# Designed miniproteins, single chains: the designs that were tried, part 114

Each design is a single chain, and the fold is of that chain. pLDDT is the mean over its residues in the fold that is shown.

## One batch from the design tools (miniprotein)

Design m3963
Fold by ESMFold2-Fast:
Structure m3963 (fold): chain A 68 residues (1-68)
Amino acid sequence: MIKVAVAVAKTAEEAAKLAEKLKKDEGFDFATGYTEDQLDTAIANAKKFAETYGAEVVVYKDGEKVYE
């Protein structure tokens, strides 16, 4: 199964760095970042992607899982 991480942080730069860390350290195949104001959109997109493609999608906010 494809594993996807979505990293949410206060800035785009922080989100990108968290996404890179998740891909390297936690074994995710793909990772992408969103800003904190996009959290609801990030979760909605994660849900839709998991349902559409049968992927395992996890959303992290400031290093904590907020959706799985």
Scores: mean pLDDT 78

Design m3964
Fold by ESMFold2-Fast:
Structure m3964 (fold): chain A 78 residues (1-78)
Amino acid sequence: SLIEELRKRKDSLGVILVSFLESEDTPEARELIERLEEAVKEGDKEKIEEVKEEMTRLLSEALREAVDRGLERSRKRL
């Protein structure tokens, strides 16, 4: 699996990112996981770093949206 390959490469951040995005199971998360798997198989270090940056961005955006959703519900009660 991709996670096993990342563990062989000692890429702890990659393992964490893939595990988190697999749990989210969104189309965007699945696409990024597939792109990372392709980059890892090709040994393209630049693509690996680029996809990991986008994965980190998606994680940050998901967290921001969760916070914004909480704040919006709170504001509707004001």
Scores: mean pLDDT 76

Design m3965
Fold by ESMFold2-Fast:
Structure m3965 (fold): chain A 79 residues (1-79)
Amino acid sequence: GQIESLLYLVVHSKEFSEEALNRLEKLTNCQGNEPVDPQALSDLQTFKETGDSTALLERLKEDPCSVVASLRTYVSSQR
């Protein structure tokens, strides 16, 4: 789906990560500045290292703004 494609671009594409994150923030109605859950960061790292988005997508369904905050932290750290 659109969310899955945007999530892939945020984590696996340096060229499109910022634009994909901005679109994801709008779709989830999150600002990306909410407190980060350490478990969301762990799920993001698993997706980055293995390509397995299952845990991160499940967390995004239950607590979208925590996942979006972890993605914003990740994108900011790559600059």
Scores: mean pLDDT 80

Design m3966
Fold by ESMFold2-Fast:
Structure m3966 (fold): chain A 65 residues (1-65)
Amino acid sequence: ISTAEVMKAAQILMEETGLPLEKAVEIATKVLETNGDVRKATQILVEETGLSEEKATAIAKKILE
């Protein structure tokens, strides 16, 4: 996982959730470490942000495509 990939994912998280940069980077790193597993990424997002499963799934897909 490159710094550029983490920063891009963090930017998406900040836009979608309003989280501060430091927290967005932590979550983005965890999401990218799932290696495209949308289900695991969704669970991480729900636990870290409190978003609905539907919204978390949409964000996970947007990050991982």
Scores: mean pLDDT 81

Design m3967
Fold by ESMFold2-Fast:
Structure m3967 (fold): chain A 91 residues (1-91)
Amino acid sequence: SFARADPNDPAQWEEAAETLVKVAEYLESKGVYESVPRMYGMAAWLYKQLGNDEKALEAAKRALEVVEKYGLSTNDPFVLLAGYLYNKYSK
C-alpha cells in the first residue's frame, strides 16, 4: 500500500508519482487493468501539485488511453480528474 506523502516534501510526492506510474505499467504488462487508470490519475494529480504540468498531462493521457483500450469504467474520481486535466491542458 502507498503511504501518505509529506505535503512539505516535494521529493516524496515525486517518488510517489513515479512509483504509481511504474506499478501501473507493470500491472498493464501483466493483463491486470482494473486499477491502472486510477494509478495514472493519482500520479497526474501528484505531478500537478508539484507544478510538473508535462508529467501530469502525460499521466492523465495514459489513464484515458487504458480506459479506452480496455473498455474500463470512468466512475473513479482520479480517472475523472485525469479526463479534466487532459481536456484542459492538451489544447
Scores: mean pLDDT 80

Design m3968
Fold by ESMFold2-Fast:
Structure m3968 (fold): chain A 88 residues (1-88)
Amino acid sequence: MEEELRRLELEATRLFLKAWIDLYNYGKEKGLSDEEIEKYIVRFSNEFGEKYAELVEKFRRGEITPEQALEELRKAVDEILEKLKNEL
């Protein structure tokens, strides 16, 4: 369990950083200021954190595997990014 949580955390961190960079670059390409981009990064971070916490809790309750948690997290990240990019 502890090793699986550690792997989940590392993979989630990689996913977060990749999405953060993608959103930042997209905002720069759209000509947004750093202050405007930071608002979207904060929203992404909050929504990512909420989804990650939900999935970790489900994993701890035995409702989901680490692989399923990562798959659901990837889907959530894609949905969050699409939503935020449409507002940019």
Scores: mean pLDDT 86

Design m3969
Fold by ESMFold2-Fast:
Structure m3969 (fold): chain A 71 residues (1-71)
Amino acid sequence: AVSIRDVVTFLSTEQGVVPFSSFSADPFEAELLKDGKLVATLTYDSRLNLTGVEFYDEEIAKAFNEFLESK
């Protein structure tokens, strides 16, 4: 139960990722790019709650886990 806004803000500030949002039916997705490379895909509900994550970059995955630990 984490807001996607807070996750995207943290990762863009600390890791320099750029969010690329798409509007779709069930669920919404946000793609995160770093230097033009896809590093993560986030899924979220209509209330902007994070419902799933897929990481393609270990450094971004580490940053996300540190964010969850720090809250």
Scores: mean pLDDT 73

Design m3970
Fold by ESMFold2-Fast:
Structure m3970 (fold): chain A 88 residues (1-88)
Amino acid sequence: MDLLLDELLGMMLIIAAVSESVEEFRELAEKLLKNLPKIVEDFAKFYGVELTEEQIEEIKKELEEFIETNAEELVKRSLERREEARAL
C-alpha cells in the first residue's frame, strides 16, 4: 500500500512538472484517478499482493486530498522553475 501511494504521489509531481496551469494539472490528475483501479490491479499482480476495495478507496482519498491541498503550490513552483530555466 505505502509503496504504491509513494509511486502515485511521484506521478503527481511529474504531472505538476509538465502542467502549464492548475486547471491542466487537475485535468491530468483526474485522468490518473479515473485509471486508478486499473493501476492498482496491475501493481497488485506485479508485486503479488492483494489490495482490498477499502485500501483502494483509501489511496484514492489520499490522492484527492493531496491534489486539493497541493495543486496550486506544486504548479506555481514548477512554472517558476521552468521560467528561470527559460531565462538562462
Scores: mean pLDDT 77

Design m3971
Fold by ESMFold2-Fast:
Structure m3971 (fold): chain A 97 residues (1-97)
Amino acid sequence: SLNTDPEKETPFDRVRRHIEELVAQLKANPDPELEEKLRRILALVIYGVENNDFEKGAEEALRVLEGDPESIAKAEELMKDPKIREKVDFHLKELLE
């Protein structure tokens, strides 16, 4: 993740920043809708890592943040798998403590 243009973030850097912002909001005021948004982001990131396509997973997670219905539907479909859901819930717990 060497970025030679300091004004341009990688997709992963952008996803990480949005995750940090959502975590801060959830810690200040718990919101089930924001928590579910964070779960959708985590599902796409986890799926990308497991399929050796981390960059694409991050890009799809950013589309969830933009309200893209296909990326949201993909994340929700992934979370129907108990194995993905367990990993999402594990990481969510670690982020929210």
Scores: mean pLDDT 79

Design m3972
Fold by ESMFold2-Fast:
Structure m3972 (fold): chain A 71 residues (1-71)
Amino acid sequence: AIKVEDIDEAVERLRALAQEELAASPLVESVEVKVEREGKTATVTFTITLKESPEGTDAELVETTTFVFEE
């Protein structure tokens, strides 16, 4: 079963990895991790912004993962 603590642990691990990549990579400007919970559902959104975007296009990668909690 998927629990809130499992989500928190996964988010913290991913955040730590993202911070390491931000420190090492000049290509990544920022990483935003947002966790929103509604009822039995938790949505985790990762937004990665690249430091140098192609002209005319903002390089932004957005990943969304939805977890459903059950009792």
Scores: mean pLDDT 61

Design m3973
Fold by ESMFold2-Fast:
Structure m3973 (fold): chain A 94 residues (1-94)
Amino acid sequence: SLDEILEELRETLEKLRADVERNHPDNEEALAAVEEAIERAEELFSASKEEAIRTLREQLLRYVRRANESTDPVLANVLLAIGTAYQEAIRRLE
């Protein structure tokens, strides 16, 4: 179901946030990126399946592009991890 997939996405992102807080507590941009990704995922609980897939695809593209443009390897890896979580959610919704 959509809700179960979105809950798994949120749990994956919350685990990523905990990992970043533990290993890179001073990387404010990496922490902000994960927090933003969690907030965006939470917004999708009110969306249709089609809207959720569209939004996840658009956000995946933005996170991958931002990762490629980043000069901070920690931030780049966090952004790619967010993208991977989004891609898995899309795969399960399709």
Scores: mean pLDDT 88

Design m3974
Fold by ESMFold2-Fast:
Structure m3974 (fold): chain A 68 residues (1-68)
Amino acid sequence: KVVVSTARYDTEAGALNAVRAGAASSNGTFDEAAGVAEGEGSYGHTVATLTGPDADGRYTVVSTVTYR
């Protein structure tokens, strides 16, 4: 099973803090240059991607969890 969640942030700092918190929670790593956090949680494989700014100046974090 795959679950995808999306969150938007008005600032880059807010989006980065969310991605870093997600990586820490899954004992994962955050590649700041690529904007990707990845880890193995007890419930499966997690990947979070930071994109932006978009046309409205907002940042988007997309988190994908693949359950085993």
Scores: mean pLDDT 68

Design m3975
Fold by ESMFold2-Fast:
Structure m3975 (fold): chain A 70 residues (1-70)
Amino acid sequence: SMEEELERLAEEIARRLVEEMGASEASAKTVKELILQGNLTVAKVVLHEAKLAGDEKLAELAERVIELLK
């Protein structure tokens, strides 16, 4: 379902924010919760930050979230 796919993507984004981007677990949890609430702005911010960092995998995850929330 869309809900299961969104949960999976949000979890992968949160994990990658901590492991690759040095985000706090609290910040990553907030990003996950906002994505699960359908916050398109947060997904776009994650995409922007991923592109600035050169993290292609995080950018792909964020783009998939944006497509689901459109």
Scores: mean pLDDT 89

Design m3976
Fold by ESMFold2-Fast:
Structure m3976 (fold): chain A 95 residues (1-95)
Amino acid sequence: SLETRLAKELEKDLKQLLPNVPESQIFVAAMNFHSGLKDVIEKNQLADVLKSLTEKTTGVLIANNLQVSLTENQKKQAAQIVLKRLKEALVEVSK
């Protein structure tokens, strides 16, 4: 499914960005992304959710979900990765 593909791509990208974060924590974050993405797509809320998210708020959510302290630059890069995957999902569901 779309959610499965994007969650796997997110997991791969986060492992490359954050090599010192345990892979188990990154896996749980990717699973939470999968579940959340599926829910917002089924409710037709993806466009509204994406519009409400900033890089700053998204970076904070990622750090909290990973349960690790990230630098401001790491939060920004992680936020950009997540927002990219959400934008890809919006393009696909709009077809």
Scores: mean pLDDT 87

Design m3977
Fold by ESMFold2-Fast:
Structure m3977 (fold): chain A 55 residues (1-55)
Amino acid sequence: SLEDVKNRIIEEIKKHPELTEEEQQRYIDKINSAKSIEELKKIVDEIVRDLASRP
């Protein structure tokens, strides 16, 4: 289900120590607001780019 996919992504976000708790919460809020798998993919792509841009 969409909710199962959201929960898996949220657990993955929580495993990234380079994200502050505030940054993790902002991404979690975006994931929870997503209404489709396509929206989730766009948010995940944003997170991946953010993580890749960090020194």
Scores: mean pLDDT 83

Design m3978
Fold by ESMFold2-Fast:
Parts: C-alpha cells; structure tokens; sequence
Structure m3978 (fold): chain A 82 residues (1-82)
C-alpha cells in the first residue's frame, strides 16, 4: 500500500499540477486510492521524500521545522475532511 502511494505521488508530480490546490487534491486522492488513512504531515513528508530524493526521516524534520509548509498542511487537512 505504501509503495503504491509513493508511485501515485510520482504520477501526480509528473502531471505538473498547475496550482497548490491541484497538488493537494492529487495527493489526497493518491492516499485514498492506496487505501491509506494518512495525516497532512505524513502526506507532505512522503511528497518531499520523493520530490527531493531524501529519506523519510529527513523529509519529516524539514516539514516540522519549515513554517512555509504550514499553509500546505492546512490545505491538506481541509481536503482530507471533504
């Protein structure tokens, strides 16, 4: 399931989402399609891990310590709750 989710993130990135809203929608749909109940932080951590080619632990540290991601985390939360 996790490998499927990471593959779907790769497809979302390859499609070139036109806006942060489209990116967020694609990421939440990818998690649902993979059958995973993930938090906004988990989704963003996997996105960073794949897009930057870094380990999950490093991506998680970046998400936790970068205030610029707060808006993306809020948008992910809103999309998950729909």
Amino acid sequence: KLEKFRELIGKVLASGPASPRELVKGLVEAAKEAGLDLTPRQILTHLLSISEGIPLSKAQEIVDNTPEYDRLLEMLKEEIEK
Scores: mean pLDDT 81

Design m3979
Fold by ESMFold2-Fast:
Structure m3979 (fold): chain A 90 residues (1-90)
Amino acid sequence: KAKEQMRKLLTAAVDTFLSKALKEKLITEEQAENLRKGVLNEDPAVREELDKLLSPYIESLDQEKVTAINQEALDAQKAAAEAAYAELQA
């Protein structure tokens, strides 16, 4: 189920990033919905558009903002890992 896990991580990261971009009005609500749905359906054309749109945006973003976006996605993963590690100790 590695692919399923990867899909969930990718979807969560994309959703977090699109939410931030939408709040900063870097994209329209319609664009955000279309990109999010396309990623969920693994539409190659939409995924290519998402990459083109986000690549320059990520490059132009302050490192602090990039870190905050990544931290939100990774915090959930870290919490899950800590819980699993505690079970290993029990």
Scores: mean pLDDT 63

Design m3980
Fold by ESMFold2-Fast:
Structure m3980 (fold): chain A 135 residues (1-135)
Amino acid sequence: SKAREYLEKAKQALEDGNYSEALRNLVLAIIEAAKSDEWRELAGPIVNLARELAKKVGSEEAAKYLTGNGLFMINEDLAKALIEVAKKLNDTVGYLLAKSLLAYIQGREDEAEKWLKKAQEVEKTGEKIDPSKIK
């Protein structure tokens, strides 16, 4: 599945020390796992990879969102953790992808699609946007 392909790419990127690539592929893995009804099977691996990524980038704020019970469902805390990882990495594409995931989890599908398209555009153009200025 696409979810499993993105998850394996995220794992490989993390092992290679490419934390931005790990973040981007992890967000895409979560979105695809939700769409393909694979979340139950992939939740453990996904959350473990998110925790390792937060630890490797040294994001205390991301780590706070990844503590505790309730990771059996796709939730806002997972998306908020990945937003904090993107901020720590100064990764604009990762930030936009994580914002898309948050909107998707909140049922804001039109906003989620807009953030995803913006992430794809920024990746193509190489545009450097300050994540703090994205509303």
Scores: mean pLDDT 81

Design m3981
Fold by ESMFold2-Fast:
Structure m3981 (fold): chain A 55 residues (1-55)
Amino acid sequence: KEKELLLNQYLILSKKLSKDQFFDLLETGMLTARRRGDESLYEVYLEAKKKLEEE
């Protein structure tokens, strides 16, 4: 699934970027997704943020 692939890509990015940089990226992406009404993309960002916080 496209949503699953995006989630996996963001999880990989979280390991390469600093935590602060990744959070900024996620926050910007979430705001953009909400403005576009892209609920699926917004969920991907939320899931990635949750995974980063758990790790």
Scores: mean pLDDT 73

Design m3982
Fold by ESMFold2-Fast:
Structure m3982 (fold): chain A 67 residues (1-67)
Amino acid sequence: SAAQQAILAEAKERIDAARTAEEVLRILSEAAQQLDPASVAELARHAAEVKGDVFAAYSRRVRAEEA
């Protein structure tokens, strides 16, 4: 739908501007309240593609907290 596409486009731009994995995860969580599962999956794929370095840094921090 046009509404779903508009929300998805806004969420993608917010992800592109995000500087931390925590911000990306928050944007995904907030968008998921308004998006269907297919759109959420597309948004998550986009985040993984454009913020891989950010998630790598996040993974290292989580591992350090578990130790």
Scores: mean pLDDT 78

Design m3983
Fold by ESMFold2-Fast:
Structure m3983 (fold): chain A 120 residues (1-120)
Amino acid sequence: SEAEEELRRLMDEYRQKVEKIFNEYEKKVDEAIEKATDPEELLQRYSEIKKEFGKKVQEVADEFRKRVTELMEKHPDQRERLAELARELLNEVSDFYNKKLAEIDKKVQEKIEELRKKLL
């Protein structure tokens, strides 16, 4: 349907925006790890990068939800189906990136431990 085609377009835009934000996040974390000489400064910098990432992802997700709501208002007979598909996409993207975020967190924790051992 026209509504499902438009939703797929919005879904593709959402995925691309999240991917761009994630790539910037990974780059900033990798740069922080490379430059790190102090474990507490790395932990603080990592916290700041994580906060900025979370804010950007929330802004993109909120924009996606707003556009889906507008699409649902144009196609009231398809509201439940469009809401279900949008929720499934948001969950799929969240699950995918949570795994990648865990891998990045592991790299940060390994670097923190390495730096702490050098101070012994």
Scores: mean pLDDT 88

Design m3984
Fold by ESMFold2-Fast:
Structure m3984 (fold): chain A 78 residues (1-78)
Amino acid sequence: ALSALQRFEERVKPLLEEYLAKAQAALAAGDYETAKAILLEMMELIRAEVAADTTLSPEDRALLLAAIDAAERQAEAL
């Protein structure tokens, strides 16, 4: 059986793959503004998925939100 965190990761994986591919294409083209916008949109969508997931423990939720916050800061620095 998968943990709630593992189920969450599997559920968001297609979203991550789609948005990371788009961001990578923008970065390869030298379009940092577009890449930044794509990454920030991705983080907002993942944050919404965390908020909607009632199966996540408070500890797993805090871990995921901290990771999203860190990723948003890195994207904003582009």
Scores: mean pLDDT 86

Design m3985
Fold by ESMFold2-Fast:
Structure m3985 (fold): chain A 99 residues (1-99)
Amino acid sequence: ILDLAKETAKLLIEYVKAKIEGDPRVPELFKQLKASWDELSAALKAAGKTDTLREISIKYTGLTIRAIGYMIDGDDEGALESAKEAAETIIELAKKALE
């Protein structure tokens, strides 16, 4: 679970950074991010950590919407900060799932 959370967090930051930079890898990075998120979600469900998955999903969605808002406004720094906060949230809540 924790390694999957760390990988998902890493891919999220890389994806947002690639989008800001206009990197042609954006579709591939999104595919990898989605696959990693699906694996993390499945692992949390299998472990009976559905409440943790719900908390991650709510906070992750909110921070992702915020990052998109910053991108629309041309605030690349704000977008990256929101992505990093979402990444940290995924890791912290995955650690909580192991408690």
Scores: mean pLDDT 75

Design m3986
Fold by ESMFold2-Fast:
Structure m3986 (fold): chain A 86 residues (1-86)
Amino acid sequence: EEEAERIAEKYEEKLLAAYNSPEVQALEERTRAEVERVRREAPDDEERYREVFLEGALAVLRKVAELAGLPEEEAELLERALRERL
């Protein structure tokens, strides 16, 4: 957790710029639409909701790390932290 926070702080400006890119924002919007769809079709399926949300969050994180130019090792640490948090 602390290592992931340190990486996020180190690359804060690059990560923020990457997140605000049209490409990442399109992924965010797609994930949001998919989450809304699952919530409507299976409102009591907490596991499915969690799976779709996690898949979308990981896709956004991977694209942000790629655009920000993070080393693979540091991107993997952020991915692990996200998976453990969700």
Scores: mean pLDDT 78

Design m3987
Fold by ESMFold2-Fast:
Order: structure tokens, then C-alpha cells, then sequence
Structure m3987 (fold): chain A 68 residues (1-68)
């Protein structure tokens, strides 16, 4: 999958997790942590390495927060 599509999907997933966490009464810190972990787990399930998954998840969470 092209890097741009991975980043787009990861960012959409992170935004969704953050928004749903905040709606459920979680702190921003907890919602962000949950979003990071969910993106990492998703990418690892797709066969990506732990290092790559963490890099993408970090960038996706930052981008999600900038776009909220």
C-alpha cells in the first residue's frame, strides 16, 4: 500500500478513536494513548514491523490532533 494511503487511513482511525474516547468521558491524554495503541495494533496485524507501526501511529496521532 502506498505510504500516503497508510497515513490517511491511520489518521482517520486515530481521529475516530480520539473523538469516541472524548465523547465517552476519557481525558485527552487517555484518548490519545488509546488511538496510538489501536493504530500500532492495526498496522502490526497487517504485517508491518513494530518500529514502522509506532512511527506511523505517532505521525497519525499528531496529524489527527492538528485536524480536530
Amino acid sequence: MPYDLIMLEATIRAKRTIVEGLKAGKSLEEAVRDAFNDVVDWLKSQGYSDDFAKKIASEAVKKALEEL
Scores: mean pLDDT 86

Design m3988
Fold by ESMFold2-Fast:
Structure m3988 (fold): chain A 102 residues (1-102)
Amino acid sequence: SELKKLMEQATKLIEEAGKALKAGDYEKAAELYRKASELYEKAAELLKDDPELAELYRKQSEIYKKMAEAAAKGDKKKVRELVIEAVGYTIRAIGDEIDKEL
């Protein structure tokens, strides 16, 4: 699935961004979170026939965009808060996928 490939790429970028942030490489962390945001936006576009799921992916895209801005400023506390928010939308998206297979 193209969606699965995009999400695998996004997961890798998010992991790398977290490592860059911990190392104090704020520019690299911001770039990686921005790329993750773009992948979530592409994922939302692939889900045009599933508007509720598309909206969850669009919200995650916006959260990763905000994470990029916070990371650029070295605001680790704000990045942590945004990570928790993004995980919440991921859990909801997984739940919606399960419900559609019933």
Scores: mean pLDDT 83

Design m3989
Fold by ESMFold2-Fast:
Structure m3989 (fold): chain A 100 residues (1-100)
Amino acid sequence: SSPTVQQILQFTQNQLQDFYNQSPTMTQQQQVDRMNQFGIDISDMADDFIANTTNQQDIRIVGQVVSQINQITVDSVRNPDVAQQRTQSFIDWIQQVINQ
C-alpha cells in the first residue's frame, strides 16, 4: 500500500536523526552517498504518495520534504556545518508537523 504522509515524515525524521548522529564519524563521500540514496528513497515514496492522494496540503508537505533533503545534500558538498544546522532544523520542523 502507498505510504501515508505521517509514515513519510516518520521515515524522514528517523533517517535524518540517524544521519545527524552518524555524520561526525563518516567521510564526506560517505555522507554524500548516504544522502543521495536517501534522496532516491524519499523521491520514490513521494511519487507513490502523490499518485495516490488528492490532499493538496499533504502533497505540499511531501514536496517540502523532498526539496529539503535535496538542499541538505547540496549543502553537504558546499558547507557541512550548514548541512548539519539545516538537518537539525528540518528534524524539528518534521516533529512539529507530526505533533499537529
Scores: mean pLDDT 82

Design m3990
Fold by ESMFold2-Fast:
Formats: structure tokens, C-alpha cells, sequence
Structure m3990 (fold): chain A 80 residues (1-80)
């Protein structure tokens, strides 16, 4: 192939799912009043967005994942 495959489509899909799950869990933690857990989940989601970019996620997928984490962070702040 002319392009090197850094990650499979399945691996990229799993990364996207994990970003959304961690962001959702951060909002749930904030709703429960757990600021430390919310911050930890948001940090983990942010790391996976960077990994998605490095592993060959599309610009659209990376932008969507970043927006999802940013929206979750704003919602968590409103709940705390």
C-alpha cells in the first residue's frame, strides 16, 4: 500500500468511543459532586484525543472529539 496504516479503523473507532465515554463519565462525576474524578476523566479524554490525532484519525473526527471534551468540561464546571 502507498499509505502506512498506523491504526486500524476498528482501533480508531475504539479511541473515539473511549473519548466519548470518559467525557460522559466526567459529567456524571461532576453531577455527583466529585470534582477530582471529573477532572481525572476529562484529562484522560484529552489524552485520548491527542492519541486519536497521532494514530491517524481524520481532522473531522479529531475536531469532533475535541469539541465533545470541551463541551463536557463546560458542563462539568456548571454542575460543580
Amino acid sequence: SLSSQRASPEELAALKENVRRLADEAVEAAAAGDASLAAAKLAAAGILVVELEIMGGSEADVAEARAYVDEAAARADELL
Scores: mean pLDDT 83

Design m3991
Fold by ESMFold2-Fast:
Structure m3991 (fold): chain A 68 residues (1-68)
Amino acid sequence: SDAERRAALRARFDALAARLRAEFPDDPKMQTAVAYLEALLADPRVSVAALEAVLDEAERGLQRRLAE
């Protein structure tokens, strides 16, 4: 269901946000990215597919940066 998919996306966001805050606590760009993602998750007008795409890209971005 949409609600189950949104709950899964919220869990993914919480894990991603915790990692970003731990790895980049003093990076204002990372803080802005977390705030942006949280706002998207809170907006019921944003589709589940759009949320999945944005979180997938954010997770790939973190993985690339940590591999540096």
Scores: mean pLDDT 83

Design m3992
Fold by ESMFold2-Fast:
Structure m3992 (fold): chain A 100 residues (1-100)
Amino acid sequence: FRELLEKGEFDKAVEEAERLAEKYKDINPVLAASYYTMAALAYYKRGEEEKANELIDKAIELAPDSPSVWFSLAWAAREAGKNNLAADYLEKAIKVYEKS
């Protein structure tokens, strides 16, 4: 995934991440959510915010009670330069963690 992004092959990186998310969504929802988060980061870097948000919603639906999913979303948002969104996701991660 990272190598594909470094070579500017965003489309291949996204396709691979989405394929892996679909493969693992019934087996390991947290892992699948991480792949949707990676694909969302790629779309954010291309300026395709609507598509990125769709994938983020899918990641959240798979494992909303996982603090690690929210931390991954926060990191992806920060990596994409969306600092306010990253802060919101971090607050959500803390609240989910506090219930654990």
Scores: mean pLDDT 80

Design m3993
Fold by ESMFold2-Fast:
Structure m3993 (fold): chain A 84 residues (1-84)
Amino acid sequence: VDEAVDRALEIIRAANISPFEKDVVEALLLINYAIAKKYDSDAEALRKTADFLERMAQESTNPELAKALREAAGVLREEADRLA
């Protein structure tokens, strides 16, 4: 579970986006995941966090940010499917 979150963060950190965008996305990912884990199972928390990142990607005008968000969401969703 935590390894999947760490992998998602690595994708964001490696993305061709500004340091500020990396910091904001990392903070939002960690906050969403932490909140979801209080109320949901590990699988549901990962899915909710992945859905959040996918919504950010859909609304992003930056193609590199959108790509990184979708890749990170994919990692979280894949792990959630393994846990379900």
Scores: mean pLDDT 83

Design m3994
Fold by ESMFold2-Fast:
Structure m3994 (fold): chain A 141 residues (1-141)
Amino acid sequence: MGYVRFEVPESAVDKEFLDKLKFLLEYIEEAAKKAGVSLLLSVDPETGAVYLEITFKDPETGEEVTFRIPLSSHPDASPIVREVSQRLFELAEQAKEGKISPEEALLGLLRIAADYVEETLSPELGELVRRQAEAIEKQLA
C-alpha cells in the first residue's frame, strides 16, 4: 500500500507551494509507512482548494481515523489556514536543508495537524492526533 499519495491535476495553480508539500511528503514516506500513517495531498479540480488528508488507526480501538486539513498560500485564506500552511512550508524547508530527520518531519507534521484539528474540528480528535504523535515518537526513537 502507498502511504503517500498525490491527486493533483495539471491545471493546479500554485505549483511552487504544491512542490514543497510533495517534497515534504516524499521525504517522510518511509517514516509514515513505519508509523502506519497514510498521507494524501489533493487539489479539488473545481475550486483549486488544496487538502492534506491524514489517515491512521487508533491504537486503542483499531478504528481507522481520517481527517482533512485545508491548505493555501493565498493571502485571502483564513488566518488558521495560512498558519497551518506556513508551518508546513517551514517544515518542508527545514527538511530540504537537512536540519530535521524524516522522523522529526513526520512528528512535526502530526503536531501541526493536531493544532489545526483541535481549534477547527474537535478537541477530542486533536488530542487523539497528539497521542498518536507521542506513540510514534516512542517507536522511532
Scores: mean pLDDT 80

Design m3995
Fold by ESMFold2-Fast:
Structure m3995 (fold): chain A 60 residues (1-60)
Amino acid sequence: MPLEAEAAAELAAKEASKYPVPSDEIAREAARRMADGMQVPEEYYEEVEERVVKMVREKL
């Protein structure tokens, strides 16, 4: 991943983790918002979403 996509995934995982029980949907929404805000190329949106979901699940 480019650095912007990795940074977006890390920040989105942090935002999703603020919820007591973050769902996959919350993780995906956080990922999309962060990727859009950080100007991540759209080709990486799916990879960012999958990475955030994985990070949130592995922390639970």
Scores: mean pLDDT 76

Design m3996
Fold by ESMFold2-Fast:
Structure m3996 (fold): chain A 67 residues (1-67)
Amino acid sequence: MGFATLLRAAQKRRGVSQAELGEIAGVSKSTVSIMLNAPDDYSAAEIGKKAGVSKRTVLNLVATLLS
C-alpha cells in the first residue's frame, strides 16, 4: 500500500481530524489534507514535494500515527 493509503487508514483508526493530525505532526491542516489525498503510488519524497514539506516531515507523520 502507498503512504497516502496508510495515512488515511491510520487517521480513521485513531479517529482524529485533519486539524488534530496537523497538531500532532506540527504542520497545517491544509498540508495534512494534501498528504492524505496524494496518489497511492507516491513515495514519501513525492508527497513531501506536493505538500511543500520535507520527506522527513512525511515520514515523521507516518511514524507518529503508527505509535
Scores: mean pLDDT 78

